# Ledger of designs, part 93: designed miniproteins, single chains, continued (3)

Each design is a single chain, and the fold is of that chain. pLDDT is the mean over its residues in the fold that is shown.

## One batch from the design tools (miniprotein)

Design m11228
Fold by ESMFold2-Fast:
Structure m11228 (fold): chain A 71 residues (1-71)
Amino acid sequence: APTVEEAIRKAFEQSPIDSFAAGVAVLLRRDPSALRGLSVEELQKILSALKQMGAPEDIIKTLEAIIEEKK
């Protein structure tokens, strides 16, 4: 079975950005640690998608904090 990280990566590649961004926003609210397995580059792409979709500021800041921790 695919891991959460593998499923997120495939969803980003295969799904429309808006559908993917909504799923990521839900995950960030429920379990932010699920995204820590992704690379900084992958997280930056997700961050850009969330900003494009007008995600709430708290979601954006949570993802930015995860990216900073990985530097």
Scores: mean pLDDT 67

Design m11229
Fold by ESMFold2-Fast:
Parts: sequence; structure tokens; C-alpha cells
Structure m11229 (fold): chain A 64 residues (1-64)
Amino acid sequence: VSLREAAERVSEHTGMSIATARALITREAREAGISPAAMATLVVERLDGMPTEEYRARLAELQA
């Protein structure tokens, strides 16, 4: 998943601009210590109905 595609999905879900969504995803990736591409994939999967427990497990795996 591209960072732009994830930003478009966040924008659609929240009503914020694509540019703001992209900046937030990039910041979230930096804070989590993973690549923006990995965070983009997680964000899209989360919006598509990934449970919180699965999201946390995937994030922990990527941080290892």
C-alpha cells in the first residue's frame, strides 16, 4: 500500500485533507519506529476492520 493510498483512505474516513492525513501517518510511523510504508499498510488494514488486538500484534512484530 502506498502512503498516498493510506492518506486518501484516512481522509475519506475522517474528513481531513489528504496532505494532513499523509503527515499524520508519517509522524505515526516515526513515533512507532517503523517505515512509512509499513504504517500505511497497517492504517489501511485497520480502517478495513482489523481488530485492535491484531493491529497491536502487527505493530509489535514490525517494531521487533
Scores: mean pLDDT 80

Design m11230
Fold by ESMFold2-Fast:
Structure m11230 (fold): chain A 73 residues (1-73)
Amino acid sequence: SAASELARLIRERKTEQVLPYLAKLKKEGMSDETLSELMKVVNDAYLYALRTGDWEAAAEMAEREAEEIVKKE
């Protein structure tokens, strides 16, 4: 799922791959509103990781929030 892939990118510290992945989701038909909400989730998780050093917890938080957003699409 999109949520699992975004969480994987955060967990693996591949933050530079997030924007290309969101661009792929847009091309596959995901709405700009949903993409904006997913971007916010990623940014919030990234800030959490920077504050705590816990990239695993950041990825888990992002996956949970992203799953709820994607279910509404």
Scores: mean pLDDT 85

Design m11231
Fold by ESMFold2-Fast:
Structure m11231 (fold): chain A 79 residues (1-79)
Amino acid sequence: AEYDAALDELLTAVAEAVQRSPPEKRQEAIDAGVKTVNAALEGNVEEARKYADRLGQITGDPEAAERVKEAAERLAKAV
């Protein structure tokens, strides 16, 4: 239950952050999002945070950035 909930939240948070990214940076946002999810699935909290921070910088939305970071940390700790 915790792993499934954490994964669903991270995927939702990443998708919303990507949608809020400028169109010209959308591919970079997708790349950062994929790397965030992969690091979290590996249980690598430090790498998940780094890629989540990168996605946040691309998005320019502090709330979306914080949500992705929290969700990534939650999933990384659940694996």
Scores: mean pLDDT 84

Design m11232
Fold by ESMFold2-Fast:
Structure m11232 (fold): chain A 105 residues (1-105)
Amino acid sequence: SQQVQHLLDQLQQNLQKGKDEATKKAKEYEDLAREYDKKNADIGKLLKQARDEYQKYAEASQKAIDAIKQGDIDKAADYASVAGGYKTGAESLDKKANDAIAKLS
């Protein structure tokens, strides 16, 4: 139906925005991790963990988008759920990394 297609298009757009943001944050944390590996190894490790979770969030979001394009709604729902889990994990690690950096100055 046209209404179902409209909802799927909105879901795909939201997943794409999430993927783009996650990809940007993963690159930012990769660059920060390289800098902090020389200054503070514990913070470097935490930044790498945040990078990895944002990468997983981006990958799961892409898999959900691919499933929508294939018409596999069950698979799309499963990957969107997995992406949501990685998003929550990434946001938690993001907060921990920023809190740790803030304590250095």
Scores: mean pLDDT 88

Design m11233
Fold by ESMFold2-Fast:
Structure m11233 (fold): chain A 92 residues (1-92)
Amino acid sequence: DTLKKLLELLAEYLRARLEGAPQEEIDKLEAEIEKLAKKMSEETKKTLEQIVAKLQPLAEKLRQQVEADPSISVQEAMRRLAEETIRLLEEE
């Protein structure tokens, strides 16, 4: 339950970064993730850190691809991130 909510927030956070959202929005999402993290066990925190570590390189790579090739849409990048997030949820 808590893990699913965190993965939803992580997907939103990665979307915000990919779209170049205002720093205020990114900060707000980080604060919400941190607030939930404070309520989690140490084991759940480690799982979250592993998920973030897996998603961050993919998000950065997709951001660079979108910047380099204007034919690649942010929507396509978001679709791939959503697929990876769903996969991680299924691998509980």
Scores: mean pLDDT 68

Design m11234
Fold by ESMFold2-Fast:
Structure m11234 (fold): chain A 81 residues (1-81)
Amino acid sequence: MKDVEEAKELVEEAFAQKDDPRSAAIGAAAALLIVAALEDNPEIENPEKIRELTVEVIKAMDAGDEEKALELLEEIGKIAE
């Protein structure tokens, strides 16, 4: 799913710019944009699970856990097929 891949790129960019406080906001915005895009997709059978995983992405980013954030985005992509 393109939106999930774009969000992964934004998360990686946010962690690459660790000294810029804006970087964390960009990553969080990417996660929220995924949820917004998925809410408008009628083909998704379990939108609640995707919302739950998106919250965990935000928590991982707040904790500075890039690896976990990217793994959670990958799981969202699998569910959104």
Scores: mean pLDDT 68

Design m11235
Fold by ESMFold2-Fast:
Structure m11235 (fold): chain A 108 residues (1-108)
Amino acid sequence: KEKSKKKIQEVIKQAEELIKNTEVHPNFLELLELAKKLVEEGVYLSEEELKEAEEGAEELVKRMKENPSVTVEEVFDLLLVIAKSSDKKGQLMAALVGLLVYLKVQEE
């Protein structure tokens, strides 16, 4: 729990630092604020759930590279829809996948 909390906080911090120098889609900002709010409320992911979020983000980035018609904007739209239909853990998972996709795309 403590390790996954620190990892989640680091992902949020990296996303916040990166957006200071980059225009971002409104749905990305909504996912970022959702992640911040849920962490503040004490929602957490297990190490296994965090690994699933990381693997999900990698798969989405791979799909976008293999199919250029799938945009990062469409991925954020999909993740926000998933978050709105999920419980608090599912909301945090969807939000983190979105943040991880954004960070990975910016590193490439």
Scores: mean pLDDT 80

Design m11236
Fold by ESMFold2-Fast:
Structure m11236 (fold): chain A 62 residues (1-62)
Amino acid sequence: GEALAKQAEREAMEGAVTALSRGDAEAGIRKGQRGRDLGAEAGSEGAYQGGLNAVRVAREAA
């Protein structure tokens, strides 16, 4: 649903910010994975891809 897709986008954004701003790549990866999984559950390709991108950004920050 729409609320779940918005939650997925929020988790992805928080994942990227956590990795880049706090240097906590593991927490960033976990948030990005949550965004990915919620996006998949919502059926939102954009939210799913946002979560995947957040995981990639967090891994690159490590």
Scores: mean pLDDT 76

Design m11237
Fold by ESMFold2-Fast:
Structure m11237 (fold): chain A 77 residues (1-77)
Amino acid sequence: SEAQYEAMVQIWRDKALSLSEAELQELIAQLQAEIAALQEVIDSGQVSISPAELAGAQLLRAAREEGIAAALEERAA
C-alpha cells in the first residue's frame, strides 16, 4: 500500500540520518552497486526471477533511494 511505501521511505530516511558521513557514503555506494547489478540482470535477460518478484525488488529499492535522498536534502539544509 501507499502508506506502507511511505513508512519504508521514513525508515530509510531515519536510518540514513543516524549514520556518520562515511557510513552514509558507504550505504549510497552499496545502493548504487545494487541498482547496477539489478539493471545488468534485466538487460542480460538471464533472470530466473518472476515479474512480480522483480517489481517488488524495484519497489523496495525505490523506497530506500527516496529515503536516502530525503536525508541528503535535510543534511544540506
Scores: mean pLDDT 77

Design m11238
Fold by ESMFold2-Fast:
Formats: C-alpha cells, structure tokens, sequence
Structure m11238 (fold): chain A 81 residues (1-81)
C-alpha cells in the first residue's frame, strides 16, 4: 500500500542528513497530495507528525499550503491534533 511504502521511506530517511531528510519528507507529502485518498493522506500526515521535527514539519506545511486543496489542508490540521 502507499502507507506501507511511505513507512519504508521514513525509516530510510532517518539515516539522511537534515537537508536531504527535509527534501524527502516534502517529496512524500507532495506525492501523497497528488495520488493518495483522503484516508491514506491523513495516515501519511500522522506518520510525518510522529517522525519529523518541527522544522521539517514547517517545510511540509508550506508545501501543503501551496499545493494542497482546502480539504487536504483540513486533513493536515486534523493530523496535527
């Protein structure tokens, strides 16, 4: 599933230097915005909140605010709660 693929990518990203890790998290979010269902997107965003630092999450938020739909922005707020 897309969620399992994301979980594997997040595990691999733990070994990356901070700039590369931020880019990977943004890429994961962008792919999810383009291809995931609402349910998959919410799960992926929850995984990002559990895994990423506040600085890394700020980059993800910027991408979602720029490229996400109003529904996807609402899912990001729900994942943050």
Amino acid sequence: SMVEEVRAKLEAAKTLPAPARVSEYVNIAMEALATASDEELLEILRLLFETASPRELAAVRTAIERFGTERQKALFREAAA
Scores: mean pLDDT 87

Design m11239
Fold by ESMFold2-Fast:
Structure m11239 (fold): chain A 84 residues (1-84)
Amino acid sequence: MKELEEAYRRLVEAADAGDVEAAEEAARELLELARKNAEELKDYLNKLAVTLGILSAAYDFEGDHEMAEVLRRTAKELIEISES
């Protein structure tokens, strides 16, 4: 759980910094950890996906479409993992 929380925090920090490459790396780590712990963390993964979806919409509205896409894709994959 703490590793998942750290990966999520790094993703949000990278997004705030405008570092798309760091955001993509953190997103990959987050998704790998989510897949490994899907059954135990289903509700938590859904909550993370909702938060990332909201952040994606905010970045898209501010004109950062590239960062919005990284966050939107990560949110979608987290939902798919949680529904498996």
Scores: mean pLDDT 84

Design m11240
Fold by ESMFold2-Fast:
Structure m11240 (fold): chain A 82 residues (1-82)
Amino acid sequence: SLAETEAWMTGEARSLVEAFQAAHEAFLADPTPENLAALRAALDALEAAVRAKLAEIGPDPYLERLLGVLAQGREFLAAAAP
């Protein structure tokens, strides 16, 4: 459910979500290669955690939607490679 996905994001995955948000804010403020690399690393870590959670619990429409959004973000960042 949405509430279960939110609980996971604010609990078990909190550090990964916060790291992604911080890296994203840093990149928007100063789009350096270093900040881009940090944002990619944070995105990859969060994507890996979502995939691991899906492997644990099976198909979940909210986590699969989140995975899709993260995959689109990854594609965007790949196109923005230095």
Scores: mean pLDDT 80

Design m11241
Fold by ESMFold2-Fast:
Order: structure tokens, then sequence, then C-alpha cells
Structure m11241 (fold): chain A 102 residues (1-102)
């Protein structure tokens, strides 16, 4: 079921956002990047399944922009700023997938 796959993607994005927040808290830039890249992969896959690949790429661009902001905050020692940008990226990804369910 397409609906069950989209629900699974939402749950995975929630988990990846939490993993990314833990990586930020630990100062683990590699773990943060891994979580962000997996969120991007899920967004692209969801867009492909729904026939909305162009919309998915716009969401990916915004998620990457927020990811760069999070990395800059993390390198500056602003862990809370990094977590806020990551949460915003996760929310954009989830909102896109929720829109695909309508």
Amino acid sequence: SKLLKLIGYILRIIGLTLDGERAIEAGDKEGFRASLEEIIRIVREAGRLAGREEEAERVVEEVRRLGERALEALEAGDKEGAKRSLREAGELARDFILELMK
C-alpha cells in the first residue's frame, strides 16, 4: 500500500530527526550528516512514488539549506540552533509526505 509506505516514511523521518539531535548533542558531524542525507533520500523516494519528483527536489533543496545552517551553528558551538534547524528540516520533510497522502 502506498499509504502504508508514506506513513512508514513519516515515522522514519521522526526517528532520523531524533538521531540527528543526539548526534548534534555529541558533536558528531558525521552522524548528523548521515541522518540528514537519509531524510533527503526518503523525500526523493516519496516524491517518486507519488509522481511529484519536482516538488520533492524543491523540498530537498530547502532541507539541504537548513542542514548547512545546522552545520554552521554546530561548528560555532550553538547546539540548540543546530537542533532547531534540523527540526525545521524534519518538519518540512514530514509536511511534504503528509501532503502526498491527500
Scores: mean pLDDT 91

Design m11242
Fold by ESMFold2-Fast:
Structure m11242 (fold): chain A 58 residues (1-58)
Amino acid sequence: SPEEIRRLEEERDRLGEEVVRLARQAQQLTGAERERALAEAVRLGQERARLEAEIDAL
């Protein structure tokens, strides 16, 4: 439905914003803490990509 697509798009956009925020925070970190922040950004980016694929399939 149009509502379902809209909700998925909103979640995709929110995840994209979180990835940018985490990457920005990682610039202030070093060593293992920075690596963990970057790994989390990658994980959220993968979730965003999956949502994008789901939207494209609708």
Scores: mean pLDDT 87

Design m11243
Fold by ESMFold2-Fast:
Structure m11243 (fold): chain A 73 residues (1-73)
Amino acid sequence: ELEALRRELDRLVEEGNRAEQQGDYKKAAELYRQAAEVARRIAELLKDDPIKATSWEFLALALEVEADLLEEK
């Protein structure tokens, strides 16, 4: 499941980047928020490794911040 979640995260980020490139900031923000949720699921699966879990939590936060910034454009 971890590898499948990483592939889903990559897909969502790629789709978000494409939406952003096309000026669809609302869709890009929605995709980045979905990607953040996947990153949090990965962090939960890795909770027994606090360094790895924390790295994925930081990625989720960064994706949420990017989504918030896009919604303000």
Scores: mean pLDDT 84

Design m11244
Fold by ESMFold2-Fast:
Structure m11244 (fold): chain A 76 residues (1-76)
Amino acid sequence: SEKEEEEKAIEEILKEIKEFEKKNPEIAKKKLEIIKKNAPKVKTVYEEIKEKILKAKSLLEIEKILIEELEKLRKE
C-alpha cells in the first residue's frame, strides 16, 4: 500500500532526526534557532505553521510540523 510505505518512510525520517539530535545536540540547537529566526520572514508559509515552528522545541518537532502540512496539501 502506498499509504503504508509513506507512513514507514515518515517514521524512518523522524527516527533519523531524533538520533541526530541525540548525537549532535549543539548543532541541532543552532539549526533550530536559525529556523525559528527565519520562519517568520517567509511570506509563503501560512501563519499557523509559523506559530507551530516558533513553539517547537526540537528539530524533530519541526519535521513533524512540515510533514503534517505536506499531508494537508496532498489531500485533494
Scores: mean pLDDT 73

Design m11245
Fold by ESMFold2-Fast:
Structure m11245 (fold): chain A 83 residues (1-83)
Amino acid sequence: AEARDEASRRAAEYLRKGYEHLQKGKEAAKRGDVETARRHFEEALRYAERAVEAARLDPGMREAAEETLREIRREIEEIEREM
């Protein structure tokens, strides 16, 4: 199951980068930098979507990645409501 292990590692790395961009977007939004916040939110979503795709060979990791993508989308929606 080397291919599945590789898929899990790649998915985890993409989720890490997604959260990193989500955090940078939140910080920009708090400063009132709406343009920078939106760019980081777009990158966060792209990385989370890549994590779901990378996890296709690992159903457990895929479910976790899909849950994380939903959480990132929800947090972005809540923050954009306040921007």
Scores: mean pLDDT 83

Design m11246
Fold by ESMFold2-Fast:
Structure m11246 (fold): chain A 89 residues (1-89)
Amino acid sequence: MEEYVKRVLESIRESLEKVAPITEEDKKIIEEAERELKEVIKEYEEKLKNTSDPKEQKELEQKTVSRITAIFLRLIGELEDLLLKRKKE
């Protein structure tokens, strides 16, 4: 999970750099998303250790993937909005 999240964040950063220089504001938004993602993964790992039911483990994984996806979609939207604001100025 952590390595996967790190690579997705790096991919988002690289994609943004191809369109425009990354600003300090972009970096702050990426760092905030990375912090939230680390918290979600930590919570998942702690809950997984306390869950012995295979059905509950699958539900926990699905909920965690959904939360991670929501954070990435929010991050992409925020970065896109900042990029669009820069193009108007």
Scores: mean pLDDT 77

Design m11247
Fold by ESMFold2-Fast:
Structure m11247 (fold): chain A 90 residues (1-90)
Amino acid sequence: SLEEELRKLLEAAEALRERYRDKLSEEDYQKITELLEKAREALEKGDLESALRYLREAVETLIKATENDEHAKIEGEILLKEIERLEKKL
């Protein structure tokens, strides 16, 4: 289901945040965390459009925050493309 795919992407984004935590400023880490929490809340309420929007913002923030780390940027871009794929199914 779209909900199950979205939940997996949310978990992947949380894992990516933790993997690159040492590369993130405290401000960026907190912003990403807040956006992911908002995405999870929206998902639990069945608001898939808001969940995808918050998830996209979280991943875009992570990509920008890790711009100087090629591996982090590539992993973030892959996740962003998966988010874009789900957006087209709404």
Scores: mean pLDDT 88

Design m11248
Fold by ESMFold2-Fast:
Structure m11248 (fold): chain A 61 residues (1-61)
Amino acid sequence: NKEVQERAAIELGKYVGKEEEARKLVEEGKSFTEVADELGVPAETATGLAIRSIGDELDAA
């Protein structure tokens, strides 16, 4: 459905820069709460962004 594709594009656009930034902050030893504060997102969102970014590397193992 066109609406589903547009929704996916909006979700992707919302997180395009944040996934990499979240992963970088976690690599620096910051907690998910600190990552959430740095990115200006809820802690649950920061956790999801960090896991999603790391997931691509874990899937390759």
Scores: mean pLDDT 64

Design m11249
Fold by ESMFold2-Fast:
Structure m11249 (fold): chain A 59 residues (1-59)
Amino acid sequence: KTEEVVEKFREAVERIRAGGHSPPLEAVSTLNRIVNEYVPTLETSDREELLEQIRKALE
């Protein structure tokens, strides 16, 4: 579900921010997987909804 993907993305971003000069590879891998594997499977409207939810979750 979109909400689960948004939460995984937010968690990965927070872990990267906390990592400073050495971001955790698992978090970077999670972001890469979402962007390159999950996002391409979505229709345009679902991609826009995901982007809005991610932006909201990162605030």
Scores: mean pLDDT 75

Design m11250
Fold by ESMFold2-Fast:
Structure m11250 (fold): chain A 94 residues (1-94)
Amino acid sequence: MKVEVVVTGLSEEEAEELAERLRAAGYEAKVENDGEVKVVITGLTLEEALLLAARLALAGKTATVKEDGKVVATFTSPEEALKYLGEEAYLALL
């Protein structure tokens, strides 16, 4: 199962800075530029990827979660991220 978090809408400098911060936090992150600058994070479970993508969107980033090359979720706003994180926090009480 190949799970990826893809962050887009960044300059090359912003992408490199984000990737470095993610690597410092223990994530496998790399910058890709194939006509579009993106940060790709791998080595996560689907649940970890969804949580990270929501947190990145809360920080103002556009984050897409892919499983085996297919889009599972896209977070584009802090509001959408807060809704997801609120649900996650609620489930932790069960």
Scores: mean pLDDT 78

Design m11251
Fold by ESMFold2-Fast:
Structure m11251 (fold): chain A 85 residues (1-85)
Amino acid sequence: SSTIAELEELVAELARKVHAGDRAGAASVMEQLIARMRELGMEETAARLEGLLGDFKAATSQEEQRAVATRAVALVQEAIDQLEE
């Protein structure tokens, strides 16, 4: 319950940072999500998020950054759904 709430807060913070164009803040939230997934033993999700963080850092436009962040949010939401079952 508290774990799900913490992940939902991080997802909301990521979306907020990306919407605001806060590139550094968004990357920091993605790093926190990766750390949380590893703590939960969700190694495949963590590895996929690490790939998306790399893509996010390599992105040269706001549009590309938003596309990568959208994929990261979807991936974390799938992980939350698995934890609720």
Scores: mean pLDDT 86

Design m11252
Fold by ESMFold2-Fast:
Structure m11252 (fold): chain A 81 residues (1-81)
Amino acid sequence: EEKKKELQKVADEAAARITELVGPEFAREAQAAKDSAIQNDADTAIKIFRALGERLSQTPAAEEVRAVADEAIKKFEEIKK
C-alpha cells in the first residue's frame, strides 16, 4: 500500500519531466507510461519506462529522456526491494 503510493509518485514525476523535455507531441506516450506503471507493480513499471526510453530514442531529447527514465528505473528497483 505504501509502496504503491511511492511508485505512483515516482511514475508521476518521471512522466512530467519527460513530457517537459519532449513537448506536447509525445505527452501521450509519457502519460500512458505513468498510468500503466501506477496500475502495476514496480517490475512492470521498470519495463514500461525502459520501453518509453527506447521509443523516444530517435527524438532530439533522447539523451535527457534516457537519463530521466534511468533515474525512475533505479527508484522503482529500490521500491521493489
Scores: mean pLDDT 78

Design m11253
Fold by ESMFold2-Fast:
Structure m11253 (fold): chain A 96 residues (1-96)
Amino acid sequence: SSSEIREELLSFIELLIKEMKKNTSNPRILELVEELQKILEEAKENPSTPVETILEKMYEAIDKTKPQTIEEEMDVGAIALALAVEGVVVKKLEKK
């Protein structure tokens, strides 16, 4: 069901946030992680928000992050790649 697919996406995002918080002390990356956390919490409060809208908000937060070092570029790139892969999987499941 669409609700199960949505819950799977939210669980993935929660895990991604948790892992990033463990692996970085960079305040700029932590700021991005906090923005992703806010989007996650808003999505949990609004069950009618479609998966596509949640992903678009996440990608917008990533795009607003302006990495200043190679390490920040790698961290932002890893977050973007993880979300892009999950987004493809979730969108394919919705086309049932």
Scores: mean pLDDT 77

Design m11254
Fold by ESMFold2-Fast:
Structure m11254 (fold): chain A 90 residues (1-90)
Amino acid sequence: MKVEESKLEELKEKLEELFEKLEPNAVEKNLLEELLKYGTAEDLAEIIEKVEPLLEAGKFEEARKVFMEMLIEFSIKRGIELLKEGVEKV
């Protein structure tokens, strides 16, 4: 557990750092908050792996686009999971 908690915290900090470099608006910040609350270490690592190399290459517009697309995909996936849970309870 301690190793997984440490890894998740590192990934959250890294993701927030990358996101701030992309100058997010209020809507984009809300999408990130959802990912940070419900995302797994694997979900966070995948986003970092795709976005970080683009930022390192100075491709800020491309990095922002990829980051936003991945946040939207996560939000859609979470919405579908919530709908499935709702149907099971009804």
Scores: mean pLDDT 75

Design m11255
Fold by ESMFold2-Fast:
Structure m11255 (fold): chain A 73 residues (1-73)
Amino acid sequence: HMTVQDKVDELIERMIAGADVEEVVAEMAKILNVSPEQAAVALKLRIRRRYQAGEISKETADKLIAEIDKLLA
């Protein structure tokens, strides 16, 4: 039994591991049934939380957030 949170956490791990950010945003939008813009906001929030928890470096967090922002510019 996979929860929506489990699926979201898997997507974030895949993105940290080098998965295509555009593909991750699109998949998250489908999982959450929201717009790509809303999915991007949720992804950036999750990345910031992982950085604050010490799970990823600031460099990794900043890079991923910048890549997400470029998709919606």
Scores: mean pLDDT 82

Design m11256
Fold by ESMFold2-Fast:
Structure m11256 (fold): chain A 75 residues (1-75)
Amino acid sequence: SVIEEAIIILQNPQASVQTRARALEILAKSQDPRAVAPAHLVLQTSTDPALIAAAVAILEKNYAEAVKWAKKAQQ
C-alpha cells in the first residue's frame, strides 16, 4: 500500500529531502500511528528545517501542520 511504501522510503536516509517529504505527507494525511518511528528517524538523520518541522508535527499528532511543512520541504 501507499502507506507501507512511505514507511520504507523514510527508513532510507539516502532518499532525497523531496522524496522523504512526500512520504511524511502521505503518513500525515493517513494519521497512521506507524508514522511515529519513521518521524523519529527523520529527526535523527535530517538537517532540513521543513522536514524536521513535519516530523515534529507528526509526533505532536498535529497532522494539518505536518502536511503543511511536508509540502514546503518538497520544494
Scores: mean pLDDT 86

Design m11257
Fold by ESMFold2-Fast:
Structure m11257 (fold): chain A 80 residues (1-80)
Amino acid sequence: GMAGLRAGFEGGLQGGVKGGESITDWFNAGYEGGKRGGELGGPEAGSLHAVIGNAFWGSIKGDEAARAGATGGSLGGYEA
């Protein structure tokens, strides 16, 4: 529900922003969070998010990691 969506969004955003020790570590955290959230959001949402995550992973973009985490978190939170 909506409460879960908000909590997931904040969790994903925090993971992408506050979790960084190295660019690969926080980017992976954002991507994995988004991937997991996409899985919980359903197959179609999961597939689309995986494509977005892979595009960003193919070229490290620091500012996109927080978005990937927030996107996945919101999808997962909505499902939870």
Scores: mean pLDDT 49

Design m11258
Fold by ESMFold2-Fast:
Structure m11258 (fold): chain A 71 residues (1-71)
Amino acid sequence: LVEKAIEAIRKAAEELKKKYPDKKEEIERNAEIAIKLIQENPELALDILKSMASQPGLNGELGKKALELLS
C-alpha cells in the first residue's frame, strides 16, 4: 500500500504540473511533503491521502488525483 500511495502521489504531481506549469515548484514541494509524511506514518497512508483530498487548492487536487490513481 505505501509504495502504491507514493507512486500515486508522484503520478498525480506529474499530471498537476502539466495542468499548472507555472506552479511546478509548489506542486513538487507539496508532493515531497506528502511522500515524507506517508514514509514516516505508513499505517496512515490512506488516511493521509483522504485528509489531503479534503483540503482546498493544490494540495486538495493532489490528494484527490492520488486517490483516483491508487484505485
Scores: mean pLDDT 83

Design m11259
Fold by ESMFold2-Fast:
Structure m11259 (fold): chain A 65 residues (1-65)
Amino acid sequence: MKAKITLLSGEEVELDGDYILKDVEGNEIKLSDIESVKPLDEETVEVTLKDGSKVTLYGIKSIKK
């Protein structure tokens, strides 16, 4: 599975579902564990994981699976 990530710069990149992202605190988040994403502001998104937990990612505008 590939997901399209839109960065703060407006660039879009495609990453594999096994790619590991790091949140603002350095915690590792597997891309395939992401259930939904909503923007908090222009520099951050709130990610809801498949287990129902929420994390904040910096420098990302959106994630589309």
Scores: mean pLDDT 74

Design m11260
Fold by ESMFold2-Fast:
Structure m11260 (fold): chain A 69 residues (1-69)
Amino acid sequence: MKKKLDEIIKKIEELIDEAKRNPSKAQEILQEIKDLMNEGIELATKIKDTDTMLKLGKLGAEAQEIAKA
């Protein structure tokens, strides 16, 4: 389970970078980030991984910043 969480986090980080590089695709990428965030939060909550939940919160805040730009 932790390996899957690490993969979700890595993919979210990569998508955030892609959204910053391709503003024209940002809305589509942000939707994918939202779906992965929901999956990651559910999984982290199930296994009580507080560190991963905090990291997901930071990534969510960064995605919100991109959505405002």
Scores: mean pLDDT 79

Design m11261
Fold by ESMFold2-Fast:
Structure m11261 (fold): chain A 94 residues (1-94)
Amino acid sequence: SLEELIEELKRLRRELLETELSEAQLLAVADRAKELILRAGELIGMPEEELERTLEGVDNLVARFQAGEVSAEEAVIALASELQEVIDLIEKKK
């Protein structure tokens, strides 16, 4: 359900902010977030272009982290902020 997807996104965001994550764990959280964003976006009828832009935001952050352009701490904060924006967008369209 949409409510369960929103709650899972909120749980991932809390995990990012409250847990010390390895690089592999951070990448796994990003991949899981993308799955949840795609499923929630499809359920609310989000346009394909808007979904693609949202997923690109996560992909760009992961790419910058893997390139060493941002620290793990900076990547965690940025990803948590991105997830909050997505949660707000989904709740607004609910």
Scores: mean pLDDT 81

Design m11262
Fold by ESMFold2-Fast:
Structure m11262 (fold): chain A 69 residues (1-69)
Amino acid sequence: MTTYDAILAAGDVALFEQAAEMARAIAAGDVERATRLAEEMAKRLESQGMTEEAAAVRRDAARAIAEAR
């Protein structure tokens, strides 16, 4: 499961917007902002019972941040 699949499963427009902001933060090298956004998205998914989707968001964000270095 990817972050994109997780967002689509949730059907939450706010998560889609947060994912776009997170991608911009990663591209800008703003690791703190990217990490915060990923954690906010994951907690939002967990609050909806989407634990696997939350794990996918955290994993994909960590990978993207590492690759952007």
Scores: mean pLDDT 76

